# Ledger of designs, part 89: designed miniproteins, single chains, continued (4)

Each design is a single chain, and the fold is of that chain. pLDDT is the mean over its residues in the fold that is shown.

## One batch from the design tools (miniprotein)

Design m15078
Fold by ESMFold2-Fast:
Structure m15078 (fold): chain A 80 residues (1-80)
Amino acid sequence: SLDEEMRRLLEEMDKKLEVIKDPNASIEEQKKALNELRDIYQRLVDLLSAAPELTPEQRALFDEAVKKLVEGIKILKEKL
């Protein structure tokens, strides 16, 4: 289902965000993880662009994806 695909993409985003949040990760590893996080987010956007409408649960999942992307960007921006 669309919800299951969205949840899988969110889980992949969480894995990238874990690398970005890891105090032992190098700046290059964190930059790579942020680029991969952006790619997963774009895949989610593309997936949703094919849907005629979103359920309230799907909107909540999308909001979670936006929050994860923004958090990753903020962490890297503070290190640059």
Scores: mean pLDDT 87

Design m15079
Fold by ESMFold2-Fast:
Structure m15079 (fold): chain A 68 residues (1-68)
Amino acid sequence: LKELQEELHARLPEMTDEFIERGEDSLELAEELAEQARKAPPEERAKLLARAIAIAMAAARVYGLGAV
């Protein structure tokens, strides 16, 4: 348990960059979903927009973790 925490601490700087990259990919996906929502039928548009917002919020939290 404590050994796992020490290993995580040692690898944290490398993992932070990976988390930031994942955040960028998530933001691109959110933009794609927003574009799809604009082209989608009214029935699906609300669902696609909700997914885009959820992904963008998740990406913002990943960026927040990397900055904090």
Scores: mean pLDDT 64

Design m15080
Fold by ESMFold2-Fast:
Structure m15080 (fold): chain A 95 residues (1-95)
Amino acid sequence: MSPFQQKLLDEAIKIMNDMVSDGVSLRDATYEAIWYVAQHYADLTSWNPDVVKKLNEIVKETKKEIDSNPNMSREEAIELIREFVLKAEKVYEEY
């Protein structure tokens, strides 16, 4: 993972942790962290339709992963966010 990807991951994890601290479920907080990452990459491409479409596909895929694990641990949530950053970066690199 690049220093840029690591910083984005750290920011997404902070969003998740802050939301959980405010009483949001870990599952819903993880979803919001993933949306934050997707929006960041969409913004970098000025919301290019092809990039947005691909980002929405991986968001939907990751949302299904979250929904399939109602007892998701914090460690599993962090790994899902990490994998999402890697997938979103590939979409951006192919743009």
Scores: mean pLDDT 86

Design m15081
Fold by ESMFold2-Fast:
Structure m15081 (fold): chain A 110 residues (1-110)
Amino acid sequence: GKLEELIKKILEAAKNKDLEELKKYIKELIKLLKENPSEENFEKALETALEIARIGFRNKDEEMLELALEFVEEIAKIAKEYNDKKSLLEAEIVEGLILIMLGVLKLEQR
């Protein structure tokens, strides 16, 4: 579906380090989540955010990690508005993991 197509484009942009295309497709995916909120769609979006973070961490790309963090924060906001407590807790876990990745990169650059 359209969500799966956007996820593919997001991951391709992340692998290519195309931060402008990444921002564009993340924005489109957030719009789709607002229009079609569901536990399954939140799970797919959070898995996508974590994969962006993994790519950023591997490449020591702090800006990509910050984009992944902003993406998770937007997912958490939508999950909260939808009253999906499970997806909100999962988003908090993913946010914590990304913050650890950012902290590790900042320590390694000292």
Scores: mean pLDDT 90

Design m15082
Fold by ESMFold2-Fast:
Parts: sequence; C-alpha cells; structure tokens
Structure m15082 (fold): chain A 93 residues (1-93)
Amino acid sequence: DEVRRLLEEAARKAEEARRLLREEGESDSAINAATLAYSRLRGAVRQSPEEALRLGRSALSLLKVAKKLSSEENQKKLDEAARLVEEAIRLLE
C-alpha cells in the first residue's frame, strides 16, 4: 500500500510537471521524457514488486532527463516526482 501510494503520487506530480512544461513552451524532448516517466509510473502501480522496481527505475531516469532538458523554474514538480519514486524504490529493495 505505501509503495502504491508513493507511485500514484509520483505519477500525479509527473502529470502536473508535463502539463507545466507544455504550457511554458519547453522542448518536445523534455515533454516527451516527462510523459514517458508518467506512463511508466502509471504502469508500475499494479505490477509485481519486481516489475514495479524496474518501471520505477526507468521512470526515475526519465524524470532526471526531463529535468536536465528543462529551465530551472520548471523543475520543481519533476524533483517532487523523483523524490517519491526514490522512496518507493528504497521500499522495494
């Protein structure tokens, strides 16, 4: 339940981040990375612990890519999502 709640909250933050990136006119690469991270987090919520860990690690990597490609003022929601994913990964390990 705790892992599921963290992944669901991370997915919500990733969704908020990708909308903000689109509204602020960030690059398609940044928006696509955030969108793919969101998709992986949504997929992770109902998977086995092993698959949730794999998808969570993939999502974390994509959130870091989206952050690197985004202006500093638009990184807050990506950072929030990444922290939640890191906590979920720690609980799955």
Scores: mean pLDDT 87

Design m15083
Fold by ESMFold2-Fast:
Structure m15083 (fold): chain A 115 residues (1-115)
Amino acid sequence: SEVLEIMEKMIEIVEESGKEAIALLEQGDVEGALKVIDNTLGKLFEYRLMAKSVATEEQRKVLDATFQEVADLMVKMAKEVEASKDIHEQVEAAEKYYKEAIEKLKEGKERIKET
């Protein structure tokens, strides 16, 4: 249950991050949005370490796999946002990758329940 509680907090962090980053992109603040994405990755790394400290060996494998998928999506998002030419493309990239990251965290949480 402690691992599931931490995973739920990770989902909330990404959901809040998405709202903040998208709002910044809609204002044309690309640098601010990229900083939010980077700070979110740092928080997810810290929460992953906390979850692993109370997890079983099997749960740690799920946490590591889930974190890697989410981290890869967040990195791809940052690169695509930085490379995009207009606000519409930047917002669409952020919406897509945040949605995918949240889905991967939810899938990881369900796998933890089964272990």
Scores: mean pLDDT 89

Design m15084
Fold by ESMFold2-Fast:
Parts: structure tokens; sequence; C-alpha cells
Structure m15084 (fold): chain A 81 residues (1-81)
């Protein structure tokens, strides 16, 4: 039930923008890590959004998640069906 903290979203991001980042990462064939801040089953708080903004900004190949399961987004990033 307890998972490690992860970066979810920066202000202004949507899933469509995250998908764009995923496509860019796949084209460059870089290992990409999805980081979700807080519980993946709960909405993101303002503090988590601020932390996500700073962390995503520092990550070179960052991908942000606006909503949904980090597990599902990892499948997209790894190319698993």
Amino acid sequence: SSNPPKVVVTPGYTYSQAETGIKMAKEKRKPTEVIVVGDPQSPVTEEEKKEAEELAKKLKDAVAVTSGSPRELLKILTGEP
C-alpha cells in the first residue's frame, strides 16, 4: 500500500503534454523514470504540485503524470502492452 514518493505534475501540464514527453523519450531511446508525488489513488495537493514542479524542472528526461495510475504510465514508457 505504501509506495515511494514520485513527481506527478507541474502547473500547466496535462496528460497530452506528458504523452508528448513520452514520445520524445521513446524516439531518443532514453531510459525514462516516472515519479509520482503522493498516493497514486489520491488527487495531487498544492504542496505536491510545487515539489513536482521543481523536481520535473531538474530532470533532463522528465515525464509528468496529471492523473491515473503510475503503473499504467510506466507501461507506456517501457513499451509494454
Scores: mean pLDDT 47

Design m15085
Fold by ESMFold2-Fast:
Structure m15085 (fold): chain A 94 residues (1-94)
Amino acid sequence: TPKEKLLEILKEIEEIVEKKKPEMSEEQQRIAEESLKITRDIINKMSDEEAKEILPSLEKVLETLKKTKDPKKLLIELESFTSMLIMYHWANKK
């Protein structure tokens, strides 16, 4: 399902972030953890229809993170996606 595919991609993103943690400051690690927690919580609340809409954006984030060597740039990309996801979730609330 689209939701299962989103969770698979999120797991890959979490693994990339974990590998980069030794290169991050304490503050950067906290930001990364908070962003991933928010992203996971929102995805868990999504329907398959919503997940299908978000899937291309999350795939693009994963591809960008795979190519990103700089922890600061990785955090900016992760935060940008998390912010977009928060706004998407808010917009879909009744």
Scores: mean pLDDT 81

Design m15086
Fold by ESMFold2-Fast:
Structure m15086 (fold): chain A 82 residues (1-82)
Amino acid sequence: LSEELEREIKRALADMYLALGKVAERQGRFDEAAKWYEKAAELYLESGDVEGAREAYTNASRAYRKSGQVEKADELEKKAKE
């Protein structure tokens, strides 16, 4: 795979995980939503999409907090503010 095509694939996959997280969150599955958002954030960073990563980390932090994982939520909130 070309480096450009690989970045495009990673960004598309990140968009899919972000969408899965939003669906899970709307269904009240906050722990699952947080995991999807975290995967999306990692892929956005690998593709160079810093703003996408910030959104995904912010969503993951919110979802972890709603699932009672406060320490994990605080960690990801800090990543979102970078």
Scores: mean pLDDT 85

Design m15087
Fold by ESMFold2-Fast:
Structure m15087 (fold): chain A 72 residues (1-72)
Amino acid sequence: MDEEDKEHLEALEKRISDLPEEVKKKVLELAKEMLEKRRFVLNNELTPEEIEEIRKELEEKYEEIEKLIKEA
């Protein structure tokens, strides 16, 4: 689980390596926030409503990352 999160982050860093530094920082910040929320869900007993709320937040962050990469 922690290894998969690291692999995903490293793959993302490689994917964005040629992008402007400011875009790279923003993308990595969003990715780290997503990993923290995913880890929080796995390590805590959450209600279905709390899980759904986090799922929406993850979807929004993922869309923002893809938009930043496409616009760069």
Scores: mean pLDDT 77

Design m15088
Fold by ESMFold2-Fast:
Structure m15088 (fold): chain A 86 residues (1-86)
Amino acid sequence: SRMYPITDTATVDDGSTDDQLVDQVRNVLDLYQPIGGTVTIYTSPSLSDTTKQQLIDAALSQGARSARVIDDSSLSRNTARIIITR
């Protein structure tokens, strides 16, 4: 039978530091287990390239087949929206 894609969405709005944001995103990825899926993380455009790469690496290390970070100017620096599609 044909499986429909399953999409999980989570928002992180915790922490005053980039490291805290990365840790909260890792907690979401650990909970939802993006194995074989695509992870899209929306973050503030003011986030550093190093932090954006850490978010991509976190998703891939949890078994995502692909991960991307997309700039969203409506988000504060301490906020990330995570979309996992399987």
Scores: mean pLDDT 80

Design m15089
Fold by ESMFold2-Fast:
Structure m15089 (fold): chain A 87 residues (1-87)
Amino acid sequence: KEEEIKKAIEEFVDKQVEAMRAENAALPRPLSPERQDALAERFKKESTEYLLKNIEEVEKMLRDLKARNQLTPEQKEFLELIEKAKE
């Protein structure tokens, strides 16, 4: 189940990176591709490490947000991936 949880985290973080790249392209002064790549790589590494270490707390937070109907679409998808990984 740890491997399944890691995959869920990686999938979620990869989608966040894709969103960041799309937002950068829409900016009036986009970051260069090299700078965006460096930021995306750092974000992916740091976010993956943080989420993996704090997954139980993150899941609890997401469940609380779900109960309040305050989940973003990305957060809802992430919670579903975690739940599927745990079964």
Scores: mean pLDDT 78

Design m15090
Fold by ESMFold2-Fast:
Structure m15090 (fold): chain A 80 residues (1-80)
Amino acid sequence: AEELRQQAIADIQALTDKAIKYAKEGKINEAGVYSTAARILGVGAIVELEREGKHDLAAEVRQTVDDGLKKVDKAIEEAK
């Protein structure tokens, strides 16, 4: 569970960082691909942690997804 949380947070951060980078370059389609991947990965990890009763760990993953996606959305809006 802890290992899943740690891996998910790292992977989500890597995907959202890449999405932000592409968004800042005006590559909105590529930014969308990476932000969607981060969202899908995050949801999967949250569902698995919740199933195991690890609500605190699931909340950390959810926060990582939410924070990352907000930064991606901001970068996309600024690139328009």
Scores: mean pLDDT 84

Design m15091
Fold by ESMFold2-Fast:
Structure m15091 (fold): chain A 94 residues (1-94)
Amino acid sequence: SKLTEAGIEALKNGDFEKGIELLTEAAREGDIRAREILEALTDAGLGAKDGAIERLKQLGFEEEFAERIVEEASKSDFSAAGLIIEEAVNRALA
């Protein structure tokens, strides 16, 4: 979706908060790609960094980009935000 594209571009530009916000809205609208990205970043926030990098690479992202965004997710309060994102995504898919 356009929201997923905008979210990915925000992440590429280093705007992590905006990227997460846009991807969360896209996932609420039923965008599966946005949901998969948010799940990978949630796992990164919970400490599963290597698995998150591999999932982002499987989703077609460059390794350097995947490593950068996973580091950002692991360093932020994203572990708490990740639980909220997981709940929002699960509600959108119910």
Scores: mean pLDDT 75

Design m15092
Fold by ESMFold2-Fast:
Structure m15092 (fold): chain A 114 residues (1-114)
Amino acid sequence: SISVSSSGGGTFAEGSSVTLTHSYTSSAPVLAVNWLRQRPGEKKELIAFAGAPLESLLPERLRGRIAASVDESSGTATLTLTDLRVEDTAVYYGQVTTLEGIATGSGVTVTVVA
């Protein structure tokens, strides 16, 4: 009863910006709309919760370079990364938390090249 789909991935130059979007639907009330990422060889990490970056929990290399927003009326969330670095190469996931459970989308790959 929950769906999440994401877009905006691809290959990007170092120093550029990317905006990722996920769209969601739920038959249950939505409690939070989140973003996760998984870098190659690393575990998934939560980078935005309820539409806001988790600045205090972000690696220093991400702080100040991330913006997130949610439009609950349209079921859309966006994540913008600025001043891209090779270490931002990761799969980025939209996630929705509801009273019935948590759904995570298939993710979009962002590759950053020097």
Scores: mean pLDDT 80

Design m15093
Fold by ESMFold2-Fast:
Structure m15093 (fold): chain A 68 residues (1-68)
Amino acid sequence: MEEEIEREIAESMVLMMIGIGNIFAKQGNLEEAIEAYEKAIEYARSNPKVSKELLEYAEKRLKEVKEA
């Protein structure tokens, strides 16, 4: 139960950070979008409960925004 709750919290935090990054990117606020994605990636890398899929998604979004 505790392990499941920790995973859900970790995943939710990463998803929120990615979501914030997506909102900033859509608004053209690329600097804030980059910051949000970098925070998501840092948290995902430091937390083994976060899925590889979420980490990869955040990394892809960061790359896309930096190329824009």
Scores: mean pLDDT 81

Design m15094
Fold by ESMFold2-Fast:
Structure m15094 (fold): chain A 83 residues (1-83)
Amino acid sequence: SEAIKETIEELKKEGIEVSEEDLRRAFDSFDRNRDGVLDRKEAMLAGRTLGLSEEEVESYMEDGKMDFERFLKFFKKGLIKKK
């Protein structure tokens, strides 16, 4: 969970406080089929929720999917953009 710790620390520097549980719940809320990755449709829905463009969402995907580590970077950007 080094990626989680780094995400929490970077968000804290931006004045945004989140827990590991908050980050896991956010991922699980979009991972509707519970396969541990977001497919393109799930990732695009998350991007719309965060106010990110389709092009920005695509930049966090690999092979048409977003794993939890990529989701943390994506979600961090979305939260920072919202402030």
Scores: mean pLDDT 82

Design m15095
Fold by ESMFold2-Fast:
Structure m15095 (fold): chain A 69 residues (1-69)
Amino acid sequence: RQEEIARLEEERRALQRDLEEAQRRLEELRRAATTPEAQTEIDELEEVIRRIQGLLDETQQRLDELRAS
C-alpha cells in the first residue's frame, strides 16, 4: 500500500514535469508562431498536454482512493 502510493506519487511528479516542459515549449512556439511548421508543432504539443492532463487526473484519483482506504 505505502509502496503503491509512493509509486503513484513518483508517477504524478514525472507527469507534472512533462506537463511543465510541454507548456514551456508551447509558450515558446506560440511566441514564434509565424510559420505553418510552428503551428503543426503547437497542435501536436496541445494534444500531448491534453493526454498528460488526463493521465494526471487518473493518477490523482487512484491516489485519493488509496489514501482514503
Scores: mean pLDDT 80

Design m15096
Fold by ESMFold2-Fast:
Structure m15096 (fold): chain A 83 residues (1-83)
Amino acid sequence: MKKKLSKKEEIEDLQRERERVRALAEKVAKEYPKAARELEDAVDHLDDALKAMEEGDVKKAREHLLAAVGEMIRAVGLMFEEE
């Protein structure tokens, strides 16, 4: 069920998250290049999710958001578990 949030508020929240992931990728790029690459892929998925949200395709937006989360978890693993 849709929450009582404006479309603009949902997009703003996702844009803020994308900015955080991008900044983190830049910060870790020199020390953890594999993790930075995963974070850059997550940013790409967040961009696709933003486009899907704007178009009202909730299913596609969810799919890209889940992919972005998976890439972010993988990046954290690479930084802490040295995979």
Scores: mean pLDDT 78

Design m15097
Fold by ESMFold2-Fast:
Structure m15097 (fold): chain A 84 residues (1-84)
Amino acid sequence: DKYKEGILKSGEATAQSVLDDDPSAKELAEEILEKTKLGVEKGPEVAKEEAKEVLEKLRELGLSPGSLINAVGMYTEALLWERS
């Protein structure tokens, strides 16, 4: 439960930081939220995979360090959930 909440909060923070970087990136922010929800629904292995994809996409797009830090937080919460 606590890890699911952590993933949701980190995913929301990641989506918001993407919009802060580029207000027109609404589609990417929505994709991040969808991947976050999918991970929480399907379990820790899927949450980890989805969080890793988000982090890799943001890195490839050259988004801000803040967006990357939030995505790392999402991945870390998923990894901790998998190992708990």
Scores: mean pLDDT 82

Design m15098
Fold by ESMFold2-Fast:
Structure m15098 (fold): chain A 80 residues (1-80)
Amino acid sequence: SAEEERRRRIEEAQKERDELWPQFEALLQQRLAAVEQRRALTPEQKAQLEEYIEKLKNLTPLTPLDERIEVLSQIQDILS
């Protein structure tokens, strides 16, 4: 059925995300290190960044696109 095909596609996307997440996390840590070389983050900014990275990691393929954009925008704002 179309629903079973959609579910399988979602599960495959989630598995691929889980397999690739360590690589993306390494890139995020490199970006954070580069930002910290130019300016110090406050303890509150570091806490917020960790919270948003955790939210990003836990997003599912079913999470609305606007919510995904919001999480990414918050991370970008902190790292700007």
Scores: mean pLDDT 74

Design m15099
Fold by ESMFold2-Fast:
Structure m15099 (fold): chain A 66 residues (1-66)
Amino acid sequence: MKVIIEDENGNKKEIEVPEGATVRDVLEKIDPSLAEGRYGVYKNGKLVKDDDPVEEGDVLKIIRAD
């Protein structure tokens, strides 16, 4: 399934992930360091946890935590 990744600068990129993938799985596919980094992830405008599922067409925004 396809999800859209938006970085902290507003750049968007489509990522293919398997069905049942979590936010963490998506982060690891982009950059393994993000899976354990100090980052906040917003799914469709809501803050989510690493273990939250992703669905086809979800927009994930990755923002550095302070």
Scores: mean pLDDT 76

Design m15100
Fold by ESMFold2-Fast:
Structure m15100 (fold): chain A 85 residues (1-85)
Amino acid sequence: SSLSEAEREEMARKVEEALKEGRGGVKVTVKTSKGEEETWLVPLGDEAALQALREKLKELAAKYGPEQLTLKLEYVDELPLHAPA
């Protein structure tokens, strides 16, 4: 699906709200039109990670165009400390 700048900002706000509600965290996946996928885990109370996510979304939109990005947001009760083996 195509994404506008407003939709990206709305997604970032929803992530921030979920963290404030005391959920374990949010897994955010961004897929580009070229098939590239990037995943970020935003843990509860990590303002630096949230800001990094916002800057990364801005960078990707500038590089690929906002209409070329698809965002997926998944809530997690507990963030993994390491990738599954």
Scores: mean pLDDT 63

Design m15101
Fold by ESMFold2-Fast:
Structure m15101 (fold): chain A 100 residues (1-100)
Amino acid sequence: SILEEVEKLLEELRELALKWMEAREAGDRAAADAYFAQMLAVMSRLVELAKKLSEEAAKEVGEVLDEFLNELQRATSREEVEEIVERYSKRILEIVKKGM
């Protein structure tokens, strides 16, 4: 189902965000850039899945993901990343469930 695919992508997004922060903390710019690119790909897939529900759901998910990306880039710890990912994942799931 769309919901199961979204949940799987949000779990992948969480893993990538944590790996991105770990790479940043280690000073590994190449790894951080690679994980960030993978996150952008997952976010794109979330928007495409939301489009299958409606154009409105896709727009709302896209706006939430833009906010997520801006806040994530300001995070300074792994704990902040986990909190940010959990909060934005809940918002995306609420949009998807409402659209079903």
Scores: mean pLDDT 90

Design m15102
Fold by ESMFold2-Fast:
Structure m15102 (fold): chain A 84 residues (1-84)
Amino acid sequence: SFLEEVERLLREAEGAFRKGLTDPSTALEAYRESRRAASELARLLEEYRDVKSALLPSQLEVLERARRLAREAEANIAAIEAAA
């Protein structure tokens, strides 16, 4: 269902981001996975909004979190790539 997909993508995005913070050896791969999942989550919620004309406040919060997480993951990817 839509709710199960949202919850799955949020868990994947947040979990991958945490892994990036805690394991330098796999940080680049972890942040790339976080960016992918967060971007997919944002797209899913934006498409759902287009169908429903509006998101619930809780869904808007998840969309904001997904967008922020994608931006932070991208910044961390760029920092790692610049250091290599």
Scores: mean pLDDT 87

Design m15103
Fold by ESMFold2-Fast:
Structure m15103 (fold): chain A 88 residues (1-88)
Amino acid sequence: MTEEEIQAAQDRLVAALEAAGATVKSVFTDGDTIVATGEYNGLPVAVALDLKARTARVSLEGATPEQREAFAARVGDALGVPVTAIPP
């Protein structure tokens, strides 16, 4: 994967999180995974986008399972890849 493709994927992840109502504080690449961290309604959020599997995982600390699933669904809709809510 080119650096341009990685940058585009980072930009898409940030845009998807902001569209879902989150504020992004950091984004970085860890191997084949893009990691973004931030906040949603004052709760810590972390998202890992697997560039090989084209899937993402989201955690939302202090949220109910229903809140995590709803947030994951919004991120997935905006990002265009399957997103799974995971326990923090």
Scores: mean pLDDT 82

Design m15104
Fold by ESMFold2-Fast:
Structure m15104 (fold): chain A 72 residues (1-72)
Amino acid sequence: ELKMVTVTESDAPGITEPFTVSEDVLTELRLYLSQRERNGNVETIEGPDGELFSSTEELIAHLERLLAEAEA
C-alpha cells in the first residue's frame, strides 16, 4: 500500500471513496473502471497528488510504477 486514489464517473457523479493502493485493489479497480471507460462512463481520474489521467490504464500504470519504486 502506497497512496490513496480518487476516481469520478460521468454517468454517476461522485467521488470513489479514497483508499490505500495495493496490488489486489489495482487489479479490481482496473477491471471495474476499464469496463465503465469502454462504455464512456468514466470522464476523469485524479491521482493521489492531484495529477489528472484521461484513462484507467494511465492511472493503473502510474500507481503500479509508484508501488514498484517503493518496493525496490
Scores: mean pLDDT 55

Design m15105
Fold by ESMFold2-Fast:
Structure m15105 (fold): chain A 106 residues (1-106)
Amino acid sequence: AGKKSVEVAKEIGEILSKIPGIEVKVEGNKITITSYGDDEIQKILEELAKKLSEIPGVKVKVKGSLITIELSDDFAEKHPEEAKKLLELVKEAAKKIEKIIEEKYS
């Protein structure tokens, strides 16, 4: 419950960086995700982006294969339950992508 926004951003980056076919960069409170060519993975990331954009203190931009997620400096302090839900949504998206990779690229 005592996480700072920088720590939440790092945890998002760690979860997503383990997914083959995507590149993740973390800069403070900002996470940049680039996906490479898989339409099903791209659709899961776009759906994740839509869900995250509804969370107070979270700014999301989607430009084709590029997704940028930016947390406000006080996001984790003001919205600890939303920070927890955000991490749950990211973990669920990662599990869905892992299943697609396992079934399609075995």
Scores: mean pLDDT 79

Design m15106
Fold by ESMFold2-Fast:
Structure m15106 (fold): chain A 86 residues (1-86)
Amino acid sequence: AAIGASIDPEALREAALGLVKRLKENPDDASVATALGILYVLAQLAGDEKTKRALEKAIQGLRAYENGDKETAEKLFEEAIKLLEE
Protein backbone atom coordinates (compact mmCIF):
# COMPACT_ATOMS: atom_id res chain seq x y z
CA ALA A 1 0.00 0.00 0.00
CA ALA A 2 1.14 3.55 -0.75
CA ILE A 3 1.75 6.07 2.06
CA GLY A 4 -1.68 7.62 1.30
CA ALA A 5 -3.62 4.32 1.40
CA SER A 6 -5.28 5.27 4.74
CA ILE A 7 -6.78 8.45 3.23
CA ASP A 8 -10.57 8.18 2.81
CA PRO A 9 -11.36 9.05 -0.86
CA GLU A 10 -14.90 10.21 -0.03
CA ALA A 11 -13.73 12.53 2.76
CA LEU A 12 -10.93 13.87 0.53
CA ARG A 13 -13.36 14.58 -2.34
CA GLU A 14 -15.93 16.23 -0.03
CA ALA A 15 -13.23 18.40 1.58
CA ALA A 16 -11.89 19.40 -1.86
CA LEU A 17 -15.39 20.24 -3.15
CA GLY A 18 -16.15 22.38 -0.10
CA LEU A 19 -12.86 24.27 -0.37
CA VAL A 20 -13.20 24.93 -4.12
CA LYS A 21 -16.76 26.25 -3.56
CA ARG A 22 -15.41 28.56 -0.82
CA LEU A 23 -12.58 29.68 -3.12
CA LYS A 24 -15.08 30.54 -5.90
CA GLU A 25 -17.07 32.65 -3.38
CA ASN A 26 -13.99 34.29 -1.80
CA PRO A 27 -10.74 33.84 -3.80
CA ASP A 28 -8.96 36.29 -1.43
CA ASP A 29 -9.20 33.79 1.47
CA ALA A 30 -5.56 32.78 2.05
CA SER A 31 -6.61 29.98 4.44
CA VAL A 32 -8.54 28.28 1.61
CA ALA A 33 -5.53 28.58 -0.72
CA THR A 34 -3.31 26.89 1.90
CA ALA A 35 -5.86 24.10 2.46
CA LEU A 36 -6.08 23.47 -1.33
CA GLY A 37 -2.31 22.90 -1.42
CA ILE A 38 -2.54 20.42 1.46
CA LEU A 39 -5.42 18.53 -0.20
CA TYR A 40 -3.49 18.40 -3.50
CA VAL A 41 -0.58 16.66 -1.74
CA LEU A 42 -3.01 14.25 -0.04
CA ALA A 43 -4.69 13.48 -3.40
CA GLN A 44 -1.27 12.72 -4.94
CA LEU A 45 -0.36 10.42 -2.03
CA ALA A 46 -3.76 8.66 -2.27
CA GLY A 47 -3.45 8.20 -6.06
CA ASP A 48 -6.80 10.01 -6.49
CA GLU A 49 -6.33 11.30 -10.05
CA LYS A 50 -9.83 12.83 -10.29
CA THR A 51 -9.51 14.90 -7.09
CA LYS A 52 -5.93 15.81 -8.07
CA ARG A 53 -7.09 17.10 -11.51
CA ALA A 54 -9.89 19.11 -9.90
CA LEU A 55 -7.46 20.67 -7.41
CA GLU A 56 -5.01 21.44 -10.25
CA LYS A 57 -7.80 23.43 -11.96
CA ALA A 58 -8.61 25.22 -8.68
CA ILE A 59 -4.92 26.13 -8.19
CA GLN A 60 -4.73 27.38 -11.81
CA GLY A 61 -7.88 29.44 -11.15
CA LEU A 62 -6.31 30.98 -8.05
CA ARG A 63 -3.20 31.91 -10.08
CA ALA A 64 -5.42 33.49 -12.76
CA TYR A 65 -7.24 35.48 -10.06
CA GLU A 66 -3.91 36.67 -8.56
CA ASN A 67 -2.92 37.87 -12.06
CA GLY A 68 -6.19 39.86 -12.42
CA ASP A 69 -7.96 37.37 -14.74
CA LYS A 70 -11.17 36.91 -12.75
CA GLU A 71 -13.09 35.45 -15.73
CA THR A 72 -10.58 32.62 -16.23
CA ALA A 73 -10.42 32.07 -12.45
CA GLU A 74 -14.23 31.64 -12.18
CA LYS A 75 -14.28 29.26 -15.18
CA LEU A 76 -11.49 27.10 -13.70
CA PHE A 77 -13.20 26.98 -10.27
CA GLU A 78 -16.45 25.87 -11.96
CA GLU A 79 -14.59 23.16 -13.92
CA ALA A 80 -13.00 21.92 -10.66
CA ILE A 81 -16.41 21.79 -8.94
CA LYS A 82 -17.89 19.88 -11.89
CA LEU A 83 -15.09 17.27 -11.75
CA LEU A 84 -15.59 16.78 -7.99
CA GLU A 85 -19.41 16.44 -8.35
CA GLU A 86 -19.13 13.80 -11.11
Scores: mean pLDDT 79

Design m15107
Fold by ESMFold2-Fast:
Structure m15107 (fold): chain A 96 residues (1-96)
Amino acid sequence: MTKEELIRELDIRSVAARIQAVAAEWLATISPHAEEFRELAERYRKLADEYDKLSEDLKNGKISVEEAQKRFEELDKEMTEISRRLDALAREAGLA
């Protein structure tokens, strides 16, 4: 992946994580699992901030493309786990 491609992917992932945070906060409003959905929203917001920081560090030359790629893969794994938990809670709540 080029530096420019990685920056684009990081920016896309950050936006996606923020959208998921809003969705989780909305689900908290209509579900008895409100606290768990709010916790997931916070995790998505933190993840978005980490994608933003990684994108900025890469733009400023503070990290190599290789180091950024490894960090990106770690963040994507975390996003997958948060999304699995969101899906499981939504099913338990009768929302999915």
Scores: mean pLDDT 87

Design m15108
Fold by ESMFold2-Fast:
Structure m15108 (fold): chain A 76 residues (1-76)
Amino acid sequence: SLADEIAGFILGMLSEGIVSEELLELAKEAVKLAPDSESLRRALAALQGALAQSTEEVVDEKALKRLRELIEKLRE
């Protein structure tokens, strides 16, 4: 499903150390659009945990753009 693809994308960014407040807000939006998605809820929880332990934000603008495109598809 598209929700599973978005969850995998978020977890992929997290595994590379890419964690930011913007990524967290996008993950929250995805969960609001697909609240029954266990994979998205797990991705959000993992991201919240990583951000709580992080001393620095790491931003990937290309990855964030791709994630926004996937979330826009989920909104349709």
Scores: mean pLDDT 85

Design m15109
Fold by ESMFold2-Fast:
Structure m15109 (fold): chain A 55 residues (1-55)
Amino acid sequence: MLPELKDFEGLSEAEIQQKMAQEYQKAVEQGASPEELSQLRKKFGEILETKMKEE
């Protein structure tokens, strides 16, 4: 279950970074596969890129 852009709506970059760190750490602790972790990292990159383009 990958996070969506809407989960980060209205958050500052610092808040987004904190949320991403928590989600990634949780996934690792829950035994997520390398493929799932790769998808999660890609999704985080997309979200950050989208936020940087907004303003």
Scores: mean pLDDT 73

Design m15110
Fold by ESMFold2-Fast:
Structure m15110 (fold): chain A 62 residues (1-62)
Amino acid sequence: IDLEKLREAARELVPLIEEHRDDPKKVLAAAEELVKKRGLEASAEEVILEAGVLIAQERIKQ
């Protein structure tokens, strides 16, 4: 498993989740494009989950 690439894709998805938090279809489509573009062995759902963890960590800090 390429955890580093997964985290990089998740980091790219974070601003899109924050920008389109009321549009889950757009977030899912962006995650699917990141999986294809970066050649990830992970699903779009896994990228979204990892991005969610990053967002939660940031919210806990402040």
Scores: mean pLDDT 77

Design m15111
Fold by ESMFold2-Fast:
Structure m15111 (fold): chain A 67 residues (1-67)
Amino acid sequence: SVEEIAERIALIFLSNDEYTEKALEKIVKKIKNFDELLQALENSPLLTPEEKQRLIDKIKEMIEKKK
């Protein structure tokens, strides 16, 4: 589900290592409903408000770069 994907993305983001960006790009490429994903990330209990904003901004940039 989108909620499960959002949880995986949040955990990958929190790992904050050299593989994080490529892992996020790979997952984002597989997602077709970005609005539902962004809403699920905003509602994630795993992230602080600051972390949510950073992650959402990063995903939006990845989507724009993908076109």
Scores: mean pLDDT 77

